Designed miniproteins, single chains, continued (2). Designs and how they scored, part 95

Each design is a single chain, and the fold is of that chain. pLDDT is the mean over its residues in the fold that is shown.

## One batch from the design tools (miniprotein)

Design m7507
Fold by ESMFold2-Fast:
Structure m7507 (fold): chain A 100 residues (1-100)
Amino acid sequence: MLREELVRSGEELLREAERALREGRYERAALLAGFAAAMAAEDPRLRAEALLVEAEALLELGDYEEAAKVAERAIELAAEDPELRERAEALLEEARAKLA
């Protein structure tokens, strides 16, 4: 089904975004993670994971306000996944600490 193809493409983009994040390529990581989240619109868990990578990249870029907004969206999508929710809450706290 088209949804399964989009999820697979989203997973591939997420892996590329995670690699870009590890390599310090934060603008690329944020962009690829954003595309991964869009392609994973029908998969809340994959979308939450993609938004976490986007939030981490935005924190490294100093875009703390946008990082906080992205982390809040990840928390909503990860409501039933304690590990993803904990990671999203940690990123939100870090972004808020930078804004204070």
Scores: mean pLDDT 84

Design m7508
Fold by ESMFold2-Fast:
Formats: C-alpha cells, structure tokens, sequence
Structure m7508 (fold): chain A 55 residues (1-55)
C-alpha cells in the first residue's frame, strides 16, 4: 500500500503535536496496518518530510 502525501503530512504534524503514539494509532485506524508496520511507515514519512510513502 502507498501512504498518501496528505496523510503522511498530517501524521508528521500529529506526531509533533500529540506524540508518536498518537500518530501510529491514527495510521493504524486509517490503513489497518499493525503497530510495527505503522511505526515503520511513519518513520519513512518523517524521513521524507511528509511525502508519499510506500508501505
């Protein structure tokens, strides 16, 4: 699956504002990924500055 640029940006902002756990939980709700997969996807999103990320 591919994480959209818009969702990636929102998750990076959420992580900065409410913490990493909140962003991971949001990503799991939106995509159905496991916690480990969501954490990896979020790490890639942060690395790319909120660009589109393949998961």
Amino acid sequence: ATLSAELARELVELADEEGLDAAIRRLMEETGLSEEEARAALARAVETGGGAVTV
Scores: mean pLDDT 72

Design m7509
Fold by ESMFold2-Fast:
Structure m7509 (fold): chain A 75 residues (1-75)
Amino acid sequence: MKHAEELEARIQEALAAGAPREELLELLLEEAREMAELLLEKAEKEAKNEEELEKIKKKLEEELKKVEELVRKQL
């Protein structure tokens, strides 16, 4: 896990380039989706059973929806 640090670096780079707020929020949403996908792949490899995998999927979907809602409120 280092996606938060990578995201922060990208935000700082975009800010230094004079990127508008809307572009930064789009980048945040894109990164959140990529992180969710990577976490799902990891869960599929590490999950002991289908029930555990379903629980992880549901939690990731809920967290992603919250991130999307926060980004939409800022746009």
Scores: mean pLDDT 71

Design m7510
Fold by ESMFold2-Fast:
Formats: sequence, structure tokens, C-alpha cells
Structure m7510 (fold): chain A 70 residues (1-70)
Amino acid sequence: SELEELAAREAELYTRARLGEATEEELEELRKLTLEIVRLNGEKLNNPELEERMLKAAEREVERLRKELA
């Protein structure tokens, strides 16, 4: 499924980011993928308020990883 494919790529990029091996382009790809996964999950839950909270949490997590690698 689309969600499974996105999640697999996110997991790969997240692992590379945690190992300090991710490029800036890969960190941006991770951010975009994480946000897209949250949107797709939010749509399935039909809860716009939960989707917004999850999007903000996901953006904070990716920015945290970027700062730790800088």
C-alpha cells in the first residue's frame, strides 16, 4: 500500500538520521514523508484536530533531529 511504502522509506531515512549519516536533502525528505504519513493517517481517522496536533509533533521531532546533527 502507499502508506506502507511511505513508512518503509521514512524508517530508512530516520535510521540514517539517527546514525548521523543523513544528508540535508535526506533530512528534508524525511520531514516531507513524516508529514505526508501523518496527513494520510489523519484522513483515515477523520479528525482534523488530531491531524493538526500530529503534524506539529512530527515537525518538532524532525527539527530536533536536524539540530542534533548540526
Scores: mean pLDDT 76

Design m7511
Fold by ESMFold2-Fast:
Structure m7511 (fold): chain A 58 residues (1-58)
Amino acid sequence: DKAREEIIKEYTDPELGITEEQVREILSTLSEEELEDLVELLKEVKKYKELAKEKEEK
């Protein structure tokens, strides 16, 4: 499912030591509906990160 793949990529953070496998295991405990909600939240978080980064770079 694409929602699962999006969440895995967003939560996988080598700087924090979070691996794709660990994220996959967490997602396996969630329902498909919960995964879709998380994808939407991650998209919103991305927007805020972009705004913060742009402010710092400017």
Scores: mean pLDDT 69

Design m7512
Fold by ESMFold2-Fast:
Structure m7512 (fold): chain A 78 residues (1-78)
Amino acid sequence: LADQGRFDEAIEEYEKRLKEDPNDAKAYNDLGEVLAELMQFDEAIEYYEKALELDPNYEEAKENLERVKAIMKALGLP
């Protein structure tokens, strides 16, 4: 689908941003959201955790992390 191509481009853009600024908590959170939409939950969790490592008070990243973990639990995923 065309939307899948858009997600691939978004991932590449965020990866480039993180190579230039590895302390961009928002870029980690945004990349996690894209990966969660692609059902790549393990990768999404990794990026949300990285965002929270950089900014422990990042409410959106914390909420996104809890949401993905809840979805994985509902699906019987580890």
Scores: mean pLDDT 79

Design m7513
Fold by ESMFold2-Fast:
Structure m7513 (fold): chain A 85 residues (1-85)
Amino acid sequence: MEEERKKKLEEAEKALTENKETAIAELEKVLAKYEAALAATPEEDRPKIEEVAEFYKELLEMLKKGEEVKKIAEFIVEKEEELKK
C-alpha cells in the first residue's frame, strides 16, 4: 500500500516536472469535457460528476498558481483515493 502510494506520487511529480504546460492544457480539455457532461447529466447523477470536475478545477488552479510540484502530486493521489470510495 505505502509502496504503491509512493510510486503514484513519484509518477505524478515526474509528469508535472517534465510536462507542466502540457499537463495544464490537457487538464483544461478534461475539465471542459466534464463541464459539458454536467449540462447533459440528470440532476440525480450531477453530484458525482461535479465532484470529479471540482477536483480537476482545483488541480488546474494549483498548477496555474505555481504551487510546489510535491504538493500538487500529493493532492492528486489523495483525491484519486477519495474518488475511488
Scores: mean pLDDT 75

Design m7514
Fold by ESMFold2-Fast:
Structure m7514 (fold): chain A 60 residues (1-60)
Amino acid sequence: MEEIEKLLEELSELVGVDLETLRKELEEFKKENPSVTDEEIKELLEKIIEEIRELLEESK
């Protein structure tokens, strides 16, 4: 959870969405997908963050 929390904070800063909204979306996602592991969620968040950073870098 600790590592996922840091990734959510990073994503919040990158996209300007509040952290509580992202936490709520993640909890809903986990409830809908109970077989998903924290490791899979971490990997997904890392990929999303990387893609967003790449897009932001290209817009400079």
Scores: mean pLDDT 77

Design m7515
Fold by ESMFold2-Fast:
Structure m7515 (fold): chain A 58 residues (1-58)
Amino acid sequence: MEEARKKIEKAKEELKKAMEELKKAKTIEEIAKAIGAILRAIGDIFDAELKLGISVSV
């Protein structure tokens, strides 16, 4: 239970960092990388919530 909360919190921090990188991005490649990091963080949040639903934790 607390492990999943910690994973969500960590994913939120990664999202914050990705948003900062997006603000600093000046090329299309940098923008794409920042967006990719944002999508990854969102995926991590969904994965943590899904694992809570199926009661599986690693």
Scores: mean pLDDT 74

Design m7516
Fold by ESMFold2-Fast:
Structure m7516 (fold): chain A 61 residues (1-61)
Amino acid sequence: SQKEKDIKFLIEVVRELWEMVDAGVPLEEIRKKAEEMISKIKNPAVQEALRRLLEHVEAEL
């Protein structure tokens, strides 16, 4: 289903961004990559969930 595809994509996005954090990539570059990946999501609910997750992670860092 589309929801399963969206969830799998969400997991892949989180994994890739976390690997960038672990590799010491600057936060500004991670933000640019996150925005790029979010823009590829067709489901607005998933897009908003990712945006809120990123805002929360940035606030914790």
Scores: mean pLDDT 74

Design m7517
Fold by ESMFold2-Fast:
Structure m7517 (fold): chain A 76 residues (1-76)
Amino acid sequence: SRLEELLEEAKESLRQVAATMRARGASVEEIRAAMNAVKDQMLAEYEAVHGLSPEEVAELREELDKFIEELVKEAE
């Protein structure tokens, strides 16, 4: 579905952010903050560009929040 495609796109973007931040020697807290900022930006763009409902935005946010915590745990 479109929502699943957007979720996978967002996850890939977050993976790239985490990898770039780790390569720069960023702390776990800096990586978490950067990923959350990128997540919020992407969700706002998806809502504006793709016309996502509040429910669809909430579903993507929940899944991305879980994914960020998974990536952060891998950094420890």
Scores: mean pLDDT 84

Design m7518
Fold by ESMFold2-Fast:
Structure m7518 (fold): chain A 86 residues (1-86)
Amino acid sequence: MAAEALAKVPLELRRRIASAIVNIAFATDPEEREKYLKEAEEIAKQVPDPEVRKTLIDLARKAASGEIDPQTVADIAARAVELAEA
């Protein structure tokens, strides 16, 4: 699941990737959406686990395509932070 994938990322990178994915979902301009998608993919490349990396890239692309509602993306990011504290 996306929240579980985010929880396995180092905290600093996790905050960056989560922010980028949320920004993709809330972007109103296609150019801005593409910019945040590229940022998310570059951050995901720094994740050492290839399965987690693939999951994060897939999530970013689904957010960019509008397949996931912006509020759902924000909820996933919030749950990833909560899982790290549990």
Scores: mean pLDDT 72

Design m7519
Fold by ESMFold2-Fast:
Structure m7519 (fold): chain A 61 residues (1-61)
Amino acid sequence: TAAARDAAVGEVTVEMRKRIEEFLAANPDASEEERNKMVFKIADEGWAELDARLAALDAAA
């Protein structure tokens, strides 16, 4: 359903943001290069998770 898709997007977005904040809190002296690399990694992992969740919802419909 549209509501389930919206929930999946919201959950993944919140988790991605939390992971970025956790990284920054654990690594306050991280360089911009390290930060950018981690942000891209979290984004790639988040998109893969979202894609899997959306595929599962489509299979259940």
Scores: mean pLDDT 81

Design m7520
Fold by ESMFold2-Fast:
Structure m7520 (fold): chain A 92 residues (1-92)
Amino acid sequence: EERLVEELKRLMEGAASRGAKVSAEKEGGTVTLTISGLNATQATAVALQGIGLALDGYDVSVEIKGDTVTITVGGLSEEQAEELVEHAKSLG
């Protein structure tokens, strides 16, 4: 679980460092990360990072819509979900 949170924070920071907009919202143990302002190559790279977490067995799903990648993460504690939302706020 801690590895998942750290990997997601790293993913968010990498996207933000390239000028992307990062936001997150939570509903219980589920967090939806929205990363926008990406070109096609950047969107593919971010999506592949999320897919890698799903392949590692985490409850992660990834969707690409135009310049936006949406990553939905389940199975989190309320504290982990809050940590991800606060981290996204710090990047916006």
Scores: mean pLDDT 84

Design m7521
Fold by ESMFold2-Fast:
Structure m7521 (fold): chain A 96 residues (1-96)
Amino acid sequence: SSSDVQAKLAQLDALVAQIRALHAQLEAAAKQGDLQRVKDLLDQIDALVDQISRLTDEILSNPHASAQDRRHAVLLEAEATVLRMHAYILLRELEK
């Protein structure tokens, strides 16, 4: 249903907001040289990105999803993926 799509989009917005907060914490941990905390935060980001991918697939497969809804879901998944990629770069730099 259309209301189901809107509920899933709201869940995506909330998950991306969580990733933004975790990424900020990861940047702070990286500046402190806290390798274990960076790894722990990255594991949390990875789990949330997996949830975002599942919700995005569910929205994209829903026949009641508008073109705008689909675009919004794809852009949120892209943002989460970019933040995860940046977190991996920070981990790699810290391990040097």
Scores: mean pLDDT 91

Design m7522
Fold by ESMFold2-Fast:
Structure m7522 (fold): chain A 51 residues (1-51)
Amino acid sequence: MLDKLKQELVNLKKSGKLTDSELDDLIQDISDKYNLTPGQTNELRNAVKKV
């Protein structure tokens, strides 16, 4: 699950369709929807930041 979410978010960042603010909001929404831990949420953010 988490690896798939990371890949989808990285691909979305590479597409350039969303701003960094919109991507962070999406990561928060995903975290809330899937009950991710703070560590898992930070892993998604770090994956996007490395792009």
Scores: mean pLDDT 80

Design m7523
Fold by ESMFold2-Fast:
Structure m7523 (fold): chain A 118 residues (1-118)
Amino acid sequence: MFEVVESGGGTFAEGGSVTLTHKFTGDVSGVDLISWWAERPGEPLRFVASIRKDGSTRYAEEVQGRATISFDEKEKTAYLDLRDLRPEDTATYYGVVFGIEDGVPRLVFGEGVQVTVV
């Protein structure tokens, strides 16, 4: 079983950048999909970006061209780099990880990190 610890939240300047991290503890061999989701005030939870075990990535249209998701297996850390920050990027960002352990699907949610753009 793997666990996830999120970091990189805080208050950031408009036009700046932020790197959110998703650090894994334990065995990451069963991790298939790492994704980031954002909860904005008054809005439903929205998809931001994902990366699969094969290295394939997906991005929401609202962040396409401004975001990069990556995973360093040696460091056991996934990164979400978000550039050209806008006030609309103010949200709580949740990491959601899907994996398979002993043939059983596992879904792990992070507790969320807050990002405020001023």
Scores: mean pLDDT 81

Design m7524
Fold by ESMFold2-Fast:
Structure m7524 (fold): chain A 60 residues (1-60)
Amino acid sequence: SDEELGETILRVLRAAHELFGQAPRLGELSEEQIRALAERAGLSVGTTRRALRRFDELAG
């Protein structure tokens, strides 16, 4: 649902701020950084990648 996706995006953004000080664009993240985000957020790599993609779409 949109509500679940929104919460997932917020979890990923919190993890990104903790690890990198900001939420970078998906295309700027290495595979290792995406794995680190997934671990910190408590999500799969696939879910984390989808959330980052959706955030990039919404941010412009």
Scores: mean pLDDT 79

Design m7525
Fold by ESMFold2-Fast:
Structure m7525 (fold): chain A 71 residues (1-71)
Amino acid sequence: STEEEIKKLREEIEKLWREFQEALGAGDRERARELLERIVELMRKLMELGSSVTEEDIEALTAFYEEVIAR
């Protein structure tokens, strides 16, 4: 069902988010970028399925990453 797909995608995003934070903490900017791209892809799928995720949420995540790597 759509509800089960949304739940599965949210759980995968949470897993990737932990790996993303670990990569940022380790200074592995290339791995962090790869993980961010996968998170954004899954967030777009959540948005297509009618979840509460918005384009603004995706923009906020991308802006956060750009600020971190610009420092």
Scores: mean pLDDT 81

Design m7526
Fold by ESMFold2-Fast:
Structure m7526 (fold): chain A 91 residues (1-91)
Amino acid sequence: MSVEELIKQAEEAEKKGDNKKASDLYTAVAMDYLMRGNYDKAIEYAQKALELDPNNYVAYIVLGEAYYKMGDYEKSKKYFDKANEILKKSQ
């Protein structure tokens, strides 16, 4: 599936009020941009995912990796720590 189709599905889920599904789809968009080396867009879509679902630990992992690739190791550690805290509370 193209990133453009993922964005469309995320927007449709958001419009229907399915915030968890929209968050998961925006996280998939962020991961695609991360893999392509577009760290600014990866951060943008991961943050949008967290606005819809603050407990989406995968979106925090994407933020951590994007900031690490950009050389912002303090922000990277902060977001990885948040992902780990959410994951531990869900177990």
Scores: mean pLDDT 88

Design m7527
Fold by ESMFold2-Fast:
Parts: structure tokens; C-alpha cells; sequence
Structure m7527 (fold): chain A 82 residues (1-82)
């Protein structure tokens, strides 16, 4: 659980660095997910926000789509372990 959540946080932080306009929202949602009793639902919401931010950033940085996919993969793993 902790390893999957830490990997998800790292991917969210890497994407936040590429989308400074959305960085505070992404970090806030990640913190909320880590404190949530329903972390899976909170992480799923964050994955949607990250996907939208990555779609915008992918026009200027192709790494954004890869980071969004890595975040989703970590969320799926966390859900399987939770």
C-alpha cells in the first residue's frame, strides 16, 4: 500500500511540475486522498484531474501523457491492495 501510494504521489508531483497552473489543486487532492477513509474514490477523482491537466500539457510536453498513465497505473495497484 505505502509503496503504491508513494509512487502515485511521485507521479502527481512530476506532473504538477509540468502544469504549474494546476499544481496546487493536484497537490491538494493528493493530500486529501492520503487522508481519506475512501482513498480509492479520492485517487480516482485525482486521476481524472491529472488526465485533464496532462491533455492540456501534452500539446507542449509529451511526457505529460506518460506521467498521467503512470499515475493511473499506481492508482489501480493501490485499489487492488486496499
Amino acid sequence: LEAALAAARAAAEALAALVPEDADRIRGLMTQAERSEDGVAALARLAREIGAAADRAAKTDPRASELAQRFEDHVVRYAALA
Scores: mean pLDDT 75

Design m7528
Fold by ESMFold2-Fast:
Structure m7528 (fold): chain A 80 residues (1-80)
Amino acid sequence: ADTPEARAEILAALPAVEAEAVAVAEAAGDARLAEAVRLVAELLRLVLRGEDPSAEIARLLALYPGDAAALAASARAAAA
């Protein structure tokens, strides 16, 4: 589950997934979604490295204030 090997694998794959998701959002003209995708990817990098993601969480919530569904949609976009 949460092993060093699994974390390394996710970290290695993350730049390609982030780049694809950002490119799709930018092609659609959705600059806010592109920023949210970048923030979600950075959140994942920080968490997987054991670093504090508080600033990135705050920025993501500022893009989608009080909306857990928007956060889920942003995470889904980053994963697609």
Scores: mean pLDDT 74

Design m7529
Fold by ESMFold2-Fast:
Structure m7529 (fold): chain A 63 residues (1-63)
Amino acid sequence: APSPEVLDLEIELALKEIQLAISKMSYERAKKQGNKEQYEKDKKTIEELEAEISRLEGRIAAL
């Protein structure tokens, strides 16, 4: 069975992947609607989440 530490990191990763999926859907919706303010915000959120996911995947792999 996975250790509690591994499970905590995997839960955090799963939550961030869900947030990324939602942000990508929001971005596509905002682009379709021509809402420039919203899709620029969503683009920044996507970039930040992708960086966080990459770091978290590295932490899990190092365990």
Scores: mean pLDDT 88

Design m7530
Fold by ESMFold2-Fast:
Structure m7530 (fold): chain A 55 residues (1-55)
Amino acid sequence: GEYGAQQVIEGAKEYKEKLSDEEVAYLLELAADNAREAGDEVAAETAEKLAEEYK
């Protein structure tokens, strides 16, 4: 949902401060998988799109 998508966006911003682009992409791909298992397709799609920006 919207909340999950917003949390993914905020997490990506925090990741950028501490991690390389490749590490951010990897963690966003994991977040997408976790969101899909939880049934949050909006959060999963948001995480996948953000991961592509860091690849």
Scores: mean pLDDT 78

Design m7531
Fold by ESMFold2-Fast:
Structure m7531 (fold): chain A 112 residues (1-112)
Amino acid sequence: MEAARQRALEVFKEARERGEELLAGAEAYVAQVEALAAQHPSLADGATAARSLYDELRRVYEEGVEEANRLLAAGKYEEAARVAEESLERMEELYELLKGNADGAQATAEAL
């Protein structure tokens, strides 16, 4: 049990730290798209999409942290590690979509 517990705690710590990095980067991308949309109204839909992706990314982080902590408290170390890893994978997918949205908005604004 101790080895499984230590592994789960380390996986959760690493996933949480990476998740916080993704949230910070995502917040910057949303701010970028919203600033561009304020100058170029044609980008308003892109700004709405960016906000929705950020809100989903934040929800995945918060729900993942809550569930992993619940499983750790219950001694379900393997399940806690899996939840942390799956939540991080989903966050990385959402982050890449948001980054693509921001890059596309920037390119569109430069073409206007």
Scores: mean pLDDT 87

Design m7532
Fold by ESMFold2-Fast:
Structure m7532 (fold): chain A 70 residues (1-70)
Amino acid sequence: SEIDELMKKYYELLDKIQEAVENKAPKEEIEKLLEEYKATVERLKALDPERAEYLEELEKIQIEKVEKAI
């Protein structure tokens, strides 16, 4: 299912973002991962509107966490 593939990508991107932040990767690299993460969240929200509010809240938390770490 497209939702299952996007959920897998979502978790893989969260892992990559965490690793990049922990390893002090260049800001440009972290920003590219965040852009891909945001695009994945928007696609998930379009396919599963019932989870949209939950996904938006998680996105806000994740972005704030990354911005504070950089």
Scores: mean pLDDT 81

Design m7533
Fold by ESMFold2-Fast:
Structure m7533 (fold): chain A 60 residues (1-60)
Amino acid sequence: SMALFREAQRLGREGRRAWEAGDYERAAELYRKASELFEQAGLHGTAALARREAERFAEA
């Protein structure tokens, strides 16, 4: 879905801003949500990448 893809991209950008602000918990949450939306959009590879980013930020 185009709408799911755009929302996932928006969440990814917000996650990056949270990470740049040092809010790793918020960044992890946003990337996890982006991963779920990418999965729903059928972008399994991109979803897996976003999930790995969320895991990385949760451990920062």
Scores: mean pLDDT 84

Design m7534
Fold by ESMFold2-Fast:
Structure m7534 (fold): chain A 68 residues (1-68)
Amino acid sequence: SYMDYINQASDSFHQNDYVSMHTYISMASIQGNMSTDDVYQQVAQMSNVSVSTVSNAVHIGQQISDDS
């Protein structure tokens, strides 16, 4: 389910694995038919951080993935 990807995104965030976090958030958005903002909010609540913190981490992960 999309919640499995949200859980994995939160776990990846706490491990500073921003590349995996970006992938799991993308999968959660696709499977849940949710906006990226809605997924960021759910990951932020689960990780006990701000939405901006999640968004910044995803941006870092996306940049690393694009450079690889």
Scores: mean pLDDT 84

Design m7535
Fold by ESMFold2-Fast:
Structure m7535 (fold): chain A 58 residues (1-58)
Amino acid sequence: MELAKENAKKSIEEAGKENNIPKEVTEEIIKKVIELIEKKDYAGASEVAALGFEKHLK
């Protein structure tokens, strides 16, 4: 679980930087994804990350 949370945080931070997403939005996505990983809802975590970025992509 710890490695999954760290990998999710790093991947979301990198994607946010590449797509010029505001840090506050990236932090909210990370929070949601980590919560779902803690519930072992890996499919939901992936969906939240994808939809979060799509909504805020330029």
Scores: mean pLDDT 73

Design m7536
Fold by ESMFold2-Fast:
Structure m7536 (fold): chain A 82 residues (1-82)
Amino acid sequence: MSDREQAEALYAEAQRLGEEAERALAEGRVEEAVRLLEEAGRLAREAFVLKARAQGASEEEIEALAAASEALTAAEVEAVRA
């Protein structure tokens, strides 16, 4: 697969996990929802990195983008636990 195709596949899997997390939250399974959100965030971050590399981003830029994505996932997990 091209990096674009691989990124799209990873985004699709991240969306699926996000939907499972939403269902887990609706059922009161907060810790399972947190695990699913963390995994979804990891896959979305990998997809983002692949897109950035495909667009010619530097490794420094890729590291910065990955760190920003990780911070967003952490904030979402904190919101779920609050």
Scores: mean pLDDT 79

Design m7537
Fold by ESMFold2-Fast:
Structure m7537 (fold): chain A 75 residues (1-75)
Amino acid sequence: GLEESAENIIRGLQRTAELAVRLEKEDKEKGKKAFETLQALLDHARAGFAENPELLKRIEEETKRHLEESKKKME
């Protein structure tokens, strides 16, 4: 259902965030494009889950947490 859809979106966003952090260290242009993709996917999720604020909050918080953890691991 909707919760499984949110979990799938979270996994996709987490993978995109990890890739964006890695690419930023290797190639600034590719990293910038990957972060733009991450933002576009987040904006799409915000629109899709606008009527489900609890799931949207989970999507945003899990993505932010994974992005911060990925940045720390790449240091």
Scores: mean pLDDT 84

Design m7538
Fold by ESMFold2-Fast:
Structure m7538 (fold): chain A 58 residues (1-58)
Amino acid sequence: MKKELIEKGLELARKGGEAFRRGDWETARELGQKAIELLKEAGVPEDEAIELVSDAMG
């Protein structure tokens, strides 16, 4: 499992959550989607990746 990709994905998820709170829903959606993709590339199952990203976004 590639820990660096997981860290980058969770960082993007946190930034996506902040964008959502600012009302920038387009950026929030793009960052959330990118975060899920990075976790999947790291070997995280899709269902688990979605859960982790949702938790990180708040």
Scores: mean pLDDT 82

Design m7539
Fold by ESMFold2-Fast:
Formats: sequence, C-alpha cells, structure tokens
Structure m7539 (fold): chain A 102 residues (1-102)
Amino acid sequence: SAAALEAKKAEIKRLAQKAASAIQEGDSEKAIEYVEEIRKLALESEDLEVRRLAVGALLALRAFAREQGQEEVAEAAERALEELVREFPELRPYAEALRAAA
C-alpha cells in the first residue's frame, strides 16, 4: 500500500538520522548497527524507491563518517552499498550518479 511504502521510507530516514547522531557522538558500534538496519530494510523491500533512498542514505553516512574520521563506519556503509548493488544491479547507475554529484 502507499501508506506502507511511506512508512518504510520514513523508517530509512529515521535510521539515517540516528546513524548520523551516533557518528557525531563517536559511537561507531551504534552507527554500524543503524547502517545494517538500513541495509536489511532495503534488501527486504521490493520497492525501488525504498532501495534508492537507502543507497542515498548510505552514501551520505559514508561521506559523513569519513569527515569525522570513523573509517570502520564508512567501510560498513560501503559494504552495505556494494551488497545492495550486487543484489539489485539496477541501483548501480543511481549510486554512480549520486557519487558524481558529491
């Protein structure tokens, strides 16, 4: 349903915000947990919009983690991105376009 789609998109945004807060607090373990939750939600979703939103969130979290010197969080986000692109190859052009825009 449209309501279920919007709820999943809202959950990815909420998880991304929590991950960013954990990165700011220096809590790498918690940040990685939220990254993995975003990955799981995207893998379980059949909706391309949810998967694209997850790709965008993971790319943003990777960039932010690098700015904060949290390499393990950036690596976790990159691994999640690589898994999503491997499972859903149609996401590759979208991920590449977002990387080019940064």
Scores: mean pLDDT 87

Design m7540
Fold by ESMFold2-Fast:
Structure m7540 (fold): chain A 63 residues (1-63)
Amino acid sequence: EEAEKHYQKGEEALKKGDYFTAARHYIEAAKAYRDVQGDLEKAKEFYEKAIEATRKHYKKLKE
């Protein structure tokens, strides 16, 4: 499943502190949940994960 694949890759990127890559994978997972599965609650969850990862990325750049 494409959404699951992107979720796993996002989690691995988060573990490595690669927040930008994590955010990209969470966005792709959100799109798959929204467009393929019609799961808007899951899509919202992954968009929120992507926003949080993006914030961590920019925080890391400022420090």
Scores: mean pLDDT 80

Design m7541
Fold by ESMFold2-Fast:
Structure m7541 (fold): chain A 80 residues (1-80)
Amino acid sequence: MKEKASEAARKALEEAADQGLTVRQAVIRIANALMEHVSLDEAERAVKAAIDALKGVPLDAPLTREQAERMAKAVEEALK
């Protein structure tokens, strides 16, 4: 279900930002959350969109709330 997938990804991103996790750790968490609700192809497309939303941000940098919101919106758009 696309709604459950985007909500699960948003929750994972918000938790990652709140815990001070890196962008890389956040990407792994949304990939795992998405794969519980959508196909591998859909999950890969959504993860790619989320990473593309953060162009220029190092993977080892802590994820900010603003970056988490940009990633969440990209996932929602990719899953239309």
Scores: mean pLDDT 83

Design m7542
Fold by ESMFold2-Fast:
Structure m7542 (fold): chain A 96 residues (1-96)
Amino acid sequence: MMEEARESLLAAVRALAADLRAEGRPEALGLLAEAFRALAAGDYARAAALTEEAASLAPPDLADRIRALGEMARGLAEAGRTDLVRLAAEALAAAA
């Protein structure tokens, strides 16, 4: 289960990163990486603001995927899985 959560999260991050780069929206990846760092630090308000800023740069279908990934990361942070949230932030930053 823990390994499956990690692999599912990284697969979702990589798929979203590829689609955002294809749309010419790499700035959204940087904002989402910063949002995930804020989640890992417990700053949920900053994370929500950065996620919405990232979503505003994307077409509606990718904006929904950004919000869904942000909700997944928030759930992981609330469950104490800040290790996975930081890993996802690094993957997003590397793709930007």
Scores: mean pLDDT 83

Design m7543
Fold by ESMFold2-Fast:
Structure m7543 (fold): chain A 100 residues (1-100)
Amino acid sequence: NALQQSLERLKNYQKMAEEHLKRAEELVDQAEKYVDEAQKTGSKELLDKARKLVEEAREHAYRALYFAALTGNQELVDKALEILKRIDEVEKRVKEVEAS
């Protein structure tokens, strides 16, 4: 049944969007914690860890945006865009701490 196959594809895209979104959120949360600690301690190692997590979070956020767009689910698209904005803010903080 072509309709059932199309519905299963959409469900799979939604699941992929949600899984990548969750992973991006976990990674950006951890990156923020490392940036906060690096600001307090001056730890270059924590700042490097934060940078790597930001890069990984961005990959997951773009994948989430891609799959969300395929579902037509605007709420998932908006969540992916919100996480991308948060990732940009953390990357800016990493650069500011590195420059100090």
Scores: mean pLDDT 90

